# Designs tried in a protein design run: designed miniproteins, single chains, continued (4). Part 74

Each design is a single chain, and the fold is of that chain. pLDDT is the mean over its residues in the fold that is shown.

## One batch from the design tools (miniprotein)

Design m14551
Fold by ESMFold2-Fast:
Structure m14551 (fold): chain A 71 residues (1-71)
Amino acid sequence: MKYSDLKPGQLIAKIGEIVDKGVDALRAGNNEEAQKYADELLEISRQVKETHPEVSKFAESAAKRIRDSIK
């Protein structure tokens, strides 16, 4: 999916949705699913780095928090 076409507000909403799913996966003990959502957040960060650098940092920070919670 190409996230660079989204407005900052739409990107933040999408990131929040993915974070919620990642946290739910962690609570369920599904580390593979949690890693999948962390990877999607990193992909968003990479795609919007030039167009929306603050949103890129937000997505990267969220991905790191999920990844740091995986054992």
Scores: mean pLDDT 82

Design m14552
Fold by ESMFold2-Fast:
Structure m14552 (fold): chain A 81 residues (1-81)
Amino acid sequence: SEMERMIKGMKAFVKELEKAGFSREEIIEILRKVANGEEASMGKFIEDMALIIKDKKLLEKMYSTPLAKEAAKIVLKELEK
């Protein structure tokens, strides 16, 4: 399903953040911003993350989908356990 694909993409995004040296607490904060759709602070954040992850296309695709917020909420709940 589209949701399963998006959840897998969000989990891949989390792994790239871990690879880039982000802590669990920092990753949780990032996913909360994605889940809430805080666009005013998110634009600069996406640019900064694209420099670190080196995959701007993945970030743009993840952010632009209407399912991204729901996938972020699901992955966030798994990380908070």
Scores: mean pLDDT 69

Design m14553
Fold by ESMFold2-Fast:
Structure m14553 (fold): chain A 77 residues (1-77)
Amino acid sequence: SLEEIREKLREKKEELAKELGVSLGVIDGYISGVIKDPSKETIEKIAETLGLEPKSIEDHLKNALSDEVKVLAEAVA
């Protein structure tokens, strides 16, 4: 589930920051879904560190703010 992926990201936050060479703030951005478009290589490294498939990370990033975007799109339509 998306909640499980978020929890794993939080648990491995420092390890992910070190492995990816990014700040903890960038990892927080991935957890919150504010940063939706990391490189394919970054997604693969996150997945490897968490023991998940890259698709699971892609699905998390796509869905983290998707409900807000859908609500706004429906309001404009």
Scores: mean pLDDT 70

Design m14554
Fold by ESMFold2-Fast:
Structure m14554 (fold): chain A 93 residues (1-93)
Amino acid sequence: MEEKLEVIRKLVFPLLRVEGEKYREDILKQSVIAVALEKGEISEENLLRYMPFILMEAYLMDEITLFGSEVPPHAQELYERAKAEAKKLGLLP
């Protein structure tokens, strides 16, 4: 579990604009995917299959944290960057 979460942190945190580990951890903990894992609605072995959604959600939560629920117009472009990085790290096909 922790090793898989650490890989997600290493991928996601560099893409977040929020400064400070506390805020980055709070974004990860508020993830619908993280909550679903805790409730057993998705399995750890399938976590990587949800990576596009994890990255999109992390990006959106980052923007909400920075802008008080206002998502900037370039949100989709940053999500596409996150997907490209995930593919580079072998987390997406």
Scores: mean pLDDT 58

Design m14555
Fold by ESMFold2-Fast:
Structure m14555 (fold): chain A 81 residues (1-81)
Amino acid sequence: ALPEEQISSEGVRRLVEVFRRAMELYNRFRELLERDGPEATLQRLKEEMERVNSESTDRDEKIALSFAASMLLVDLRALEK
């Protein structure tokens, strides 16, 4: 078993890393949205979500993509007018 101090430190590092990955993904999709528009961005997001859900065993990667997707969907809804 991990020591409580190490568990706490590792948990914080893991959370920060997941958030960092989510922000990197969100920024990449934002660049795509500005360049290629909402339809192309939504299609790419759908493909990436399906890929990660089917092929990835990394729960943190799935969580990061979920956060990025949620943020992007708010932006897409705002553009729909």
Scores: mean pLDDT 74

Design m14556
Fold by ESMFold2-Fast:
Formats: sequence, C-alpha cells, structure tokens
Structure m14556 (fold): chain A 118 residues (1-118)
Amino acid sequence: AEKLAELERRIAEARAAIAAGVLRVRLALTDAAGRRSVIFEVRAPSGEVLTAAVTVPEADRPEAEAAAAEYPFLQVVDSEEAAEAALAEALARAGIVPRASVTLEADAALLEAIDSLL
C-alpha cells in the first residue's frame, strides 16, 4: 500500500517534470513473468518525443520492432548500454542538453498506467 502510493507520487512528479521542459526519462519495466524492458526517452516541452531507444526480452522483440516501424523516433537496441549510447548520439546530433533526468521502475501492474504517458 505504501509502496504503491510512493510510485503513484513518482509518476505524477515525472509527468509534471516532462511537461516542464526537455527531460531525459529512463523507464524500467518488469512483466508478470519477470522479464525486463528498459526505455529511454527525451521529450520537448511541446510533448514531442525527440528520440527514444528501447531494449526488450527476445520474445517481445518482434512487437518492439513493429512499434519502431510505426514511430520513426524509436530505436530497438540489444542492450541498455546500446540504448544509452544511441540516446547520447541523438542528443549530440541535435545539440540538446536535457535539463533533468527521471528514472522510474515499474512492474506489470503499472505498465498500463505508464502507457498513458506515451
């Protein structure tokens, strides 16, 4: 109960921070089977996604690649380190320095709530 209230507050803070400026966001998501996905995003104050990189379990890779085909800002990568490198390269190319960084850890129960932010 206390942990859920803490996470709800963190989600609200992250949403407000994203609305306030150019932010680097790291989301780590664990599904019901314990499989981990990590998403890195940078958003402008307009809500426009400037760049994103995601790493997912092998079983979920076809779905992630299908999403990348629909969303040109999204890159599917093989590791969290590759995601960080891709994000850094995109930011350097665009001349963007994020004002703040936000990290969120979530499980399957929070995944649908977080979808409202994407």
Scores: mean pLDDT 68

Design m14557
Fold by ESMFold2-Fast:
Structure m14557 (fold): chain A 74 residues (1-74)
Amino acid sequence: SRLERELENIRTAVAVFRETAAQLSPANLRRLKEDFLAGVDKRIAEEENPEDREILEKKKREAEAEFDRLIAAA
């Protein structure tokens, strides 16, 4: 489903962030976080199913928290 694909995209983005966190400056990591979250926000706005939208919003918050943790550790 579209939701499953978007959740996989979020999971993949978090994994890539983990792998690259030690190689990039905190400023570059913040920019990548902002670009990623802007993309997720656009997809949430396009989601017509309110339950799927809530799932995406929850996963966005979880990904943002993980990115913030990785940036703080860099």
Scores: mean pLDDT 84

Design m14558
Fold by ESMFold2-Fast:
Structure m14558 (fold): chain A 89 residues (1-89)
Amino acid sequence: GPVSGVSHPPVFTPDSMRMEFIGSVGDLGEVKIVIDTSTGRVTVTVYGADGKHLKTVNEPPWTPEQREEWLRTRELEVGPLVEKALDAV
């Protein structure tokens, strides 16, 4: 459909407002990605193989256009977010 601004009611459950992705990253251990869908704020937390907290990277919140693009596609490339966080360590 057309990408044109129309007021969206903020009718999200807590789970819809905060999406969490948890995955294993090779020999590193675990990565947790939290996305606040109301603001588009992304937080990536990396844990070592021993479970110790290594790094937390906070991405800036989405612009309205970026949030609308995600709502339209419903696709998020998690790999680049993980690589960016690992590069920052």
Scores: mean pLDDT 61

Design m14559
Fold by ESMFold2-Fast:
Structure m14559 (fold): chain A 85 residues (1-85)
Amino acid sequence: SKLEELAEEWIELAEKVANGELNEEELKKKVEELIERLFELAGVSEEEKEAYKAGKPAPEEVLKVWEEVKKIAEERAREIAERVE
């Protein structure tokens, strides 16, 4: 699913950060790309996306998608931790 794909990309980003594979500029760019995909999955308007970029809070629909992505990522992180004994 698209939620699982997005969760996997967040996990891959976290692993690259932990391994020192990303500089600050690369990290910022990747985070911005993943946030854009959250907005696309939430189906929010361009106006709401621009409001967020201007410093407004994320719409409720985006927060809901983010909570689902976090849940999948946390479950996947637990599975990885259990395999690395």
Scores: mean pLDDT 76

Design m14560
Fold by ESMFold2-Fast:
Structure m14560 (fold): chain A 90 residues (1-90)
Amino acid sequence: SEQLEKIQKEIFEQLKKYIESKESLSVDEAYDVISISTGLSEEQQRELASLVFSKLSDSQREELLAKVKETLPEDTAAIVEEAYDEVKKK
């Protein structure tokens, strides 16, 4: 429904602002963002995952990816792994 799509967009925008307001994230904060994002579109999930990784150290990125692969749905884990691979190339 249009109302649910509007709510999803508002969640996406608030999560994006939350990440952008931080100089760095903990692994737990990063994980919580990814967990909340599982109900959003694939494109929104990718954008949030990329932003989250930009706020993590290399060791935190590895830890987040491992935790996501073990605990979250396979579709979400695949999106997060793709974002991780893109960040690692830079």
Scores: mean pLDDT 87

Design m14561
Fold by ESMFold2-Fast:
Structure m14561 (fold): chain A 64 residues (1-64)
Amino acid sequence: AEVEITSPVAGGAGGAAAGYDVGKALGVEVKEVRVLDETRALITTESEEGARKIEEALAKLGVA
């Protein structure tokens, strides 16, 4: 599964770091994070459930 996020600060680099950190905190396996541009990153996880959990957590942090 894949989740696109938009970082409101530090561009895509901030989004990439948040993706990995949140994945670890939630116990979700993050396979890849690709920076698409200064405000967007694409996070790839093992499952749709994992992707949804990361998206919800990032939304609460004001990132997604």
Scores: mean pLDDT 67

Design m14562
Fold by ESMFold2-Fast:
Structure m14562 (fold): chain A 112 residues (1-112)
Amino acid sequence: MSAIAQAIADGLKGLGEAAPGVKVTVEGNTVTVEAEAGPANDALAAGLQQVAAEHPEIEATVEGTKVTVTFKVGLDAAGDRAHPGGEGAADVQAEIGAGAAMIAAERGLSPN
């Protein structure tokens, strides 16, 4: 996993540990978030869909309480999968991950 994809995964995992009933699973370039139905799940789904709408390399699919986020570009292979904002897109992904990781860190959560 690339460092930026790992940072996003760790941030989302930290969110899962901070919020009871939120489960985060990372598999390759796909991150799956599962939560109980409610305002928090609706807000998370809407936020991830908005990020995916603004970033073509990110795809978000919502099925009930399950949100699946797929990264279409391998950050380790950016040279082979060049896009106009390669470094900028990676920086945006890192910023999203850093924000989630900061929430986890403030609550004393580890990626265990």
Scores: mean pLDDT 58

Design m14563
Fold by ESMFold2-Fast:
Structure m14563 (fold): chain A 80 residues (1-80)
Amino acid sequence: MEAARLAREAAEEGEAGDAEGALEEAGEAARAAAAEGNVLAAGSAGAAALAAAVGLALGDPEFGARLAARAARVAAEAAE
């Protein structure tokens, strides 16, 4: 499924410390999961995007990326 792929990509970006990449892919994963009717995957991917965005806004992108990675992994598992 597209949502599962995008959520895995978001998790990998977050695990690499790329908060901007994690934000972009998690946002796409949330939209894909919502279109697929998967509320848990959409919510988890949305939480990942929010974590990345907050980290960037507060000047702590590494912390945001780590939190985004965890939420994105939950989204990927829910989207399978």
Scores: mean pLDDT 84

Design m14564
Fold by ESMFold2-Fast:
Structure m14564 (fold): chain A 96 residues (1-96)
Amino acid sequence: SEERRKAIIATLRDLREVARSLGTPEAQEIARMLDEAIEAVENGDYDKAIEILRKIREKVREYLARHGATDPERAATYQNILAALDAIIEELEREK
């Protein structure tokens, strides 16, 4: 639905701003990839959006595996990003 598509885009934009706020090179790349996912959703290419979001999810998991114990405050934010990505992927799977 159009209303649901707009809600997904709004959530992705919020997630992008959260990623930008983390100040790590990994988070900057995540924000860039989120821009690509937003464009894919706006174009109705949900398969491409899901593929991009799954790649971001793996990137977040890799960061947490390497830095989660040494940077617990950022790790909490990355865990929240991971949960949000899972929810958005599920929502996009229902829209396609």
Scores: mean pLDDT 87

Design m14565
Fold by ESMFold2-Fast:
Structure m14565 (fold): chain A 90 residues (1-90)
Amino acid sequence: SKEEILEELSKELQIPIEEFSEEVKEKIIRLSEGDEVKLVFILRSLDGEELTVENAEKAYEIYEKMWTPEFKKEMEEELKEFKEKLEKSK
């Protein structure tokens, strides 16, 4: 499910998803549509920010404005390398 993808990514990124309200989680899932690259971008953009629906929407607007094929590839490569490091450390 889209919620399971969010939980898996939050564990891999070491983001405490349990600190997020259900409203914020639902908004992030809706904005990302379960796309891992969109989820990672939104979650990273919220790191150090107040965990609100407004900040999640702002992160998504930035994503839409700055989205290029090069940026997508960079984010996908970062996510892959991060996952590989976690697997090797276990």
Scores: mean pLDDT 71

Design m14566
Fold by ESMFold2-Fast:
Structure m14566 (fold): chain A 70 residues (1-70)
Amino acid sequence: GSSELKKLIDKYQKKIKELQQEIEKLKKQRDLLKGKDPMKVKELDLEIELKEGMIALLQGMIAYLEKLLE
């Protein structure tokens, strides 16, 4: 029902916030290592891109669920 869909939206929104916080930490770490460790910077950039991809997927899922409630 609509209450289950709303709970699922809340769960995905919480996961997005967690991923955003993780990305901010990784970006700070990457910026600190710029010009010092090029290999680690590339690894951090890949991890950031993967987490950004997860956020995009979750946002798409939320948008679909919200349309089902409208």
Scores: mean pLDDT 89

Design m14567
Fold by ESMFold2-Fast:
Structure m14567 (fold): chain A 82 residues (1-82)
Amino acid sequence: WESLKKLVAELSQEILAREDREALEELHRLSLEYSKKAREAYKNNDLEKIKELTKEFYEKALELMAKTLGISEEEVKERLKK
């Protein structure tokens, strides 16, 4: 969760700094998709599904950040380690 929070925060800042409307719309779409699926998992007390959904959101946000910055996903991961 902490890695996801850091990724989303940094991605949001990069999108705002670049005024990238397309990236902002995609981040919003991913957030809504995650929220809908996570809500159903919470209703079913399915903690493993919540972990899976969080990982999927992280992977998709990582791809979006790589696309927004014009670098590889591996380079984004190295950036986040600092």
Scores: mean pLDDT 78

Design m14568
Fold by ESMFold2-Fast:
Structure m14568 (fold): chain A 71 residues (1-71)
Amino acid sequence: ERERYQAVAQRAGDLATEVNRLYAEGKRDEADSLLAERVPELQKEVAALGGTLRVERDGDKVTLTLEFPAA
């Protein structure tokens, strides 16, 4: 479980970094396409671990937040 959580968290972080880089470069369509492809997969994996993936957009910045129930 912990290893799967770390793997999903790393992939979410990598995706957010790549998407924000694309937005900073003005490649909005490419960034939006990447989000549409990868976010549903990450949401399914996070849900399987009992959590929620929240996607927030503030202008040209995207934040992916992993929320898990408190122990």
Scores: mean pLDDT 77

Design m14569
Fold by ESMFold2-Fast:
Structure m14569 (fold): chain A 58 residues (1-58)
Amino acid sequence: MERTVTETLEGESEEEVLQKANDLARRYAAEGWQVEAAGIEISEDGKTATLTLRVRER
């Protein structure tokens, strides 16, 4: 099955927020999901992001 996951991420910097997004994508892959697509929208201050992942069951 394919599904879309949306998460709000917070951090102290843009680098921290991007790291959290990468960690979430890797966690889905570790759980047996194939990450088909990823999109990220970062706030103006770089401290909040909305991550959208399209994942498929293997």
Scores: mean pLDDT 78

Design m14570
Fold by ESMFold2-Fast:
Structure m14570 (fold): chain A 102 residues (1-102)
Amino acid sequence: MTLEELKERFREEMERLIATLDPEMAEAARDIEANFLALMDALEPEFKKLSPEKQKEVMELIERFGRELLEVVRRARSPEEAARAAGELFKKFEKELNKILE
């Protein structure tokens, strides 16, 4: 699976989920989606320079991160809870990504 395929799968799953949400939760979910996609776009140039082994590690990290973000949106009881939980996942992702890139 490519980075682009991961982005498309995340977008597809998130958009399906957004269609089931109240407008306020849908807005929070769209912000989370936009931030994820922007992060993937920013990562792409560095990702292409990595060894195949490190690319695999980063892809596995992205797949896990995407699943965790979708779960946050599914389980959050408020937009504020979703934003807070997603923010912590973004921090965790950046920390784990930096360890792989070292």
Scores: mean pLDDT 87

Design m14571
Fold by ESMFold2-Fast:
Structure m14571 (fold): chain A 93 residues (1-93)
Amino acid sequence: MEEFEKLSPEEIERRRALAREIVDRIMNSMYEAALKSLSEEDKKKIDEVIEKEGLTPRERGDFIFNVDLLLTYHGKKKVTDEIIEKALKLTRG
């Protein structure tokens, strides 16, 4: 953690930018994996909710991830209205 103490401000900002890029890549990979786990019917239902709720591209990714997480947690294979409501609440905070 102290390794940044001796770096120039420019080098610190460059490393912070790289760290943000890595995090964004990991998050995007997780969102894509979640989307691939869903059935075509569930994907359609999710797309309808995204359009209806006016979710941003970032919120879309978070919403898809939260739907997949809740499906796994509840041991369900099909998206329900309860899962959608809970996923929206998690996505919006």
Scores: mean pLDDT 73

Design m14572
Fold by ESMFold2-Fast:
Structure m14572 (fold): chain A 117 residues (1-117)
Amino acid sequence: MTPVEEVQRLVDEILASPDPLAAFGRHVPRLVEIARQMTLEEVREVVRLLVDKMAQATPEQQDVLYGLLGVMMSVLTPEQREVVIEVLREKKAQSTDPELQARLDAMIEDLEAQLAR
């Protein structure tokens, strides 16, 4: 199973849980292990996957998906974090949902602040 496939499986299990926030907490250690082993291309694919799921998610599920991205960001290299920002900008430009666009803007600002020292 590829790292991207394993993240997809974990995300689907978390979002299908009756308590997505509790499920998120239980899966964080495994997600950290997977994220540490990802290539730049795998990071790009995972971030696209997370944003695509956010577009179809409830507000609670969107908070969980943002939390998952935040956990991954904590273990990514500066070069991988740049890839995350690039994908978020790409997805914002492709979105027609003003609420998703606003959320992606907030995420980009947070990530750019982390890279700026």
Scores: mean pLDDT 82

Design m14573
Fold by ESMFold2-Fast:
Structure m14573 (fold): chain A 99 residues (1-99)
Amino acid sequence: MEEQLEIDIAVGLAEIIFGVALVDARNKGASEEDIKELRELFKKAIDRINAATDLESLRQALRDSAKEFREKAKKSKNPVVAEAYEGAARLLETLADEV
């Protein structure tokens, strides 16, 4: 497979991961402001992943995004928001290991 196809697949999988996390957070009572902040950070992560030019930079983008989400989870006062970041981070780390 071409490296661009792997990047495109990773972007699609990340979009699904983030979509599920947003729906779950909303169902667990996250405010519209919490959802807006989650959506903004998830969009930033998608942009980072999509900017990858090879498999090594793809793995790095996935791991850097996971690290940022874990740091956001630690600073969050809302456990629902923290859980969304930790769940997304874990799935991105798993995706990085499979690429």
Scores: mean pLDDT 85

Design m14574
Fold by ESMFold2-Fast:
Structure m14574 (fold): chain A 70 residues (1-70)
Amino acid sequence: SAEEKAVENLRDMAESAKAISDPQARLKALERIRKTAEEFAKITPNEDARKKLQELAKEVQEEIEELKKE
């Protein structure tokens, strides 16, 4: 479905962002992805997609917190 594809695309973007060599660029990319996942979770009528987006946003937030410690 379109919702499933959107979730998968955001996950792929998060994985790509983690591979960015510049720490500041990596942080900004992850923050944008987290915000997008949070906003999409708020508007999606698909409960499964909502849960996956919330999980992705939480995972990305944890990555952001680790990067800010370094």
Scores: mean pLDDT 83

Design m14575
Fold by ESMFold2-Fast:
Structure m14575 (fold): chain A 83 residues (1-83)
Amino acid sequence: TREEFLASMDERTRHAIENAEASGWSPSDMDKVFPVSLILSAKPDASYAEIKEALPGVRKVADELFDLKIDGEEAVERAREVL
């Protein structure tokens, strides 16, 4: 569930998701935010080019985190490996 997903994430990533939801973003819009938030959690100084290159690999990691197959710490570590 959304609540379980948020509880498994670090505080920074959770706040980014909560802010997007508070701004009226739909679940389909959140697909774009989740991978970017994971990339920035793994590498806070990531350039726009690095984010673009990592997006396809990190999207898969974000899907596994959303499905509760991995926790937030493992998701950030796997995102770091993609970068």
Scores: mean pLDDT 66

Design m14576
Fold by ESMFold2-Fast:
Structure m14576 (fold): chain A 98 residues (1-98)
Amino acid sequence: DKALELAQEAARNAAKLRVQKLLHEKLGKTVPALDDEQAEEAARELGDEEALELLRAARERDFERLVELLARLDPEKRSPEEVRKELEELADAELLQP
C-alpha cells in the first residue's frame, strides 16, 4: 500500500514537471505549480501521451504500470527493478515510523 502511494506521488510529480517544461518550451508559459486536473488538461492539449499515462496509472492504482513508466521516463535511466526496489525500501522505512 505505501509503495503504491509513493509510486502514485512520483508519477503525478513527474507528469507535472514534464507538462510544466512543455508549456514553457511551446507556449512560453512559466507555471510554478500544477494540480492533478491542471496537469491532465495541459497534457491533453499538448498531446503528451507519457504524462497522460502517468496520471492515468496513478488514478487507477496500477503499481506495475507506474514502476514501468517511472523507469522509462527516469533521467538516471534506472531499470524497472531498481525503481521498484527504491519504492519498496521507502515504504519499509515509513512502516518504522509511528
Scores: mean pLDDT 77

Design m14577
Fold by ESMFold2-Fast:
Structure m14577 (fold): chain A 105 residues (1-105)
Amino acid sequence: NPILELLQKQKQKEQEELKQKAKEQLQDFIDWVRELLDSLTLPPESRELATKHIEEAEKYLKEGKLVEAAVHLNQAMSTIMQGISDPQQQAELQQQYQDYVLSNK
C-alpha cells in the first residue's frame, strides 16, 4: 500500500526530528547542570556523585538513550540539592531549576 508506506515514512521523519530536538535539549540541560555544579560549594561526596550522574547522562545521550540520560540528570540535580545544607540556598536552587525548565519549553 503506497499511501500507508508514505504515512509511515512521514511519521518516522517526525519522530527523528523530535528525537534530535530532545537530544539538543538534554545536552543544554547537561551543560546547565555542569555550570551549576562548578558554581556551588558542595561536600566532596555530593560533588563526586553528581559528577558521576552527569557522566552517565552524557554516555546515555551519546548512545541515543534519552530516557536513561534524563533519569541520570534528575539524579545529578537531586544529589546537588541534597548537598546544600542551607534551606534558603536549597529553595533558591529549586527556583532556578524550575525557571530553567520553563524557559527551555
Scores: mean pLDDT 82

Design m14578
Fold by ESMFold2-Fast:
Structure m14578 (fold): chain A 67 residues (1-67)
Amino acid sequence: MAEEYVQKANEALRAGDAKTAVEYYSKAADAGHPNAAELYRQAAVIARSLGDTETAKKYAEKAKELA
């Protein structure tokens, strides 16, 4: 399940759908993926580039807690 979310996030990113990529990276991390901290960091970076500073801050904090 968690790996499937990572796959969907990567597909969304290749299609230029950054918002969907953020949703799937965060879903993968929430589902207990082994690389959850890195996935939260990636979601935060993408959210920030979209101007969604609240979502970016939320996921950056989650990533820091897990690292």
Scores: mean pLDDT 82

Design m14579
Fold by ESMFold2-Fast:
Structure m14579 (fold): chain A 67 residues (1-67)
Amino acid sequence: ARAQEIVDEVVAMLEKGVPDEEIIDWIAERLGVSRETARIILEAVKTDPQLAVNMLEALERRRAAAA
């Protein structure tokens, strides 16, 4: 799923030692969100990757169901 793929990529970047600011830029560009929102997502991935997946899936579901 898109959410799982994004979280997996962020985890891979963290494991490779990519600086937080570069990961934040990547998340912001990939999701079309602000750098502030991207920072919150990065912190969620660091704390609990499954929580981050659930958060992104909830956002995607809400956007898809918007009417």
Scores: mean pLDDT 80

Design m14580
Fold by ESMFold2-Fast:
Structure m14580 (fold): chain A 57 residues (1-57)
Amino acid sequence: MERYVAKHSYTATRPDELSLKKGEEVERIGPPRGAYVEVRNKKGEVGRVPLAALEKV
């Protein structure tokens, strides 16, 4: 299972994106597509986030 941690906070700007808090852990649920990846947070919310905002755990 692939996991990431947010390097900084990120505010979703599109309906298909997910907001992140610095230090938040998310699970990858799809392959990276360009500069973005689809993830799920601990609350079960799903969305796309920039790979540049994430660090692999």
Scores: mean pLDDT 81

Design m14581
Fold by ESMFold2-Fast:
Structure m14581 (fold): chain A 72 residues (1-72)
Amino acid sequence: SENMRIALKNILKNVLKLTDSQIEELEPLIRQTSSSDAARAIMLALSNQKEFPADLSPHARELLQKVLEYKG
């Protein structure tokens, strides 16, 4: 959903404080990930959870890892 992607990008920018450049770098990965998996990855990043759930999809794992790297 386009609306879900906009909402997720707003969380990345306003809550996680990623730069516009970092969000643009994540955009292809967000598009490749289902909206629910992308939301789950971003919610895990919000909790600063360093333990990756075993059932997390490969794209969601990569998205979570990159977001955690960017947020510092």
Scores: mean pLDDT 80

Design m14582
Fold by ESMFold2-Fast:
Structure m14582 (fold): chain A 85 residues (1-85)
Amino acid sequence: SAKEELERLREELERILESGDLSDEAKQRVGDLVLRAALLLDRLGHHEEAARLVTLGEQFAKASDEEAKRILAEIIELLDEVLER
């Protein structure tokens, strides 16, 4: 289901945050996961949350390491809000 896919994407993002890995490879993976989550949210009718995820993902890609951790936490919080219904 879309909910199970969102839960899986959220868990992967949390794993990256917990690892502290901010390599180019990890940042690219975050970007992919965020885009997939945004597409799923848009299909479910959560258009505003989908747009916010895209914006946060773009900000994450340009951020310093300190800012990137903050943005990644904000992305996870947004997904948690949607998943709580």
Scores: mean pLDDT 86

Design m14583
Fold by ESMFold2-Fast:
Structure m14583 (fold): chain A 96 residues (1-96)
Amino acid sequence: MERERRIREIREDAERVDSEVARRVAELEIELIESDSLTEEQIEELVERAEEILDELTAEIEKKNPEAVTEENREHIEKMKEEILKEFREYLLKKK
């Protein structure tokens, strides 16, 4: 797909959801598409942003449905977060 068209689609999708988390995800995806190659510093910044997005998503879910974020689920969410961030970092490292 054309880079410019993909970026536009991501922005439009985020606007339709009307969610701060969706906007942050869109910004992260656009940054990845626009990056020709990534430095170690850029990789760390992107991983930090991904962690913030995951934390905001968890908070948004808890606010809308407190019952969905139980004590048991919190441990599972934290473990999934660590795995997602590890895989994301490995993915970014392949981009140099």
Scores: mean pLDDT 72

Design m14584
Fold by ESMFold2-Fast:
Structure m14584 (fold): chain A 98 residues (1-98)
Amino acid sequence: AADTKAAIDKALADLPGDWVAENVTNGLNADKTKFNDGTKFTLVNKTTGEKIDVTVKDKKITMVSNFPLTPEEQQKIAEALSKVANTTDYEFIFEEKP
C-alpha cells in the first residue's frame, strides 16, 4: 500500500494542482505491474479539496468525483494511472457524485 501510494503520487505530479493518493487498500501486485482486484484509493487535490474515489474491480477502474471532470481532465488522470500500472485491458468509468 505505501509503495502503491508513492507510485501514484509520482504519476500525479505532472497534473495541475497538488494531487495525492490516500487510503490505499490492496494496491499493486508483487511485480508492481498491475493493480490487484479490489484495489481502492482516493485521489485528493490538497489545494481545492476535490476528491476522486478510485475502485479497481473486474477489469474496470471506476472513478467517482465530487466535482465535474472535463473529458480532457479524465484523459489526463487515466494517462497518469497508466504510468503506475498496466491498464491496457481495463475500462475507465467516470461518475460524478457531489
Scores: mean pLDDT 81

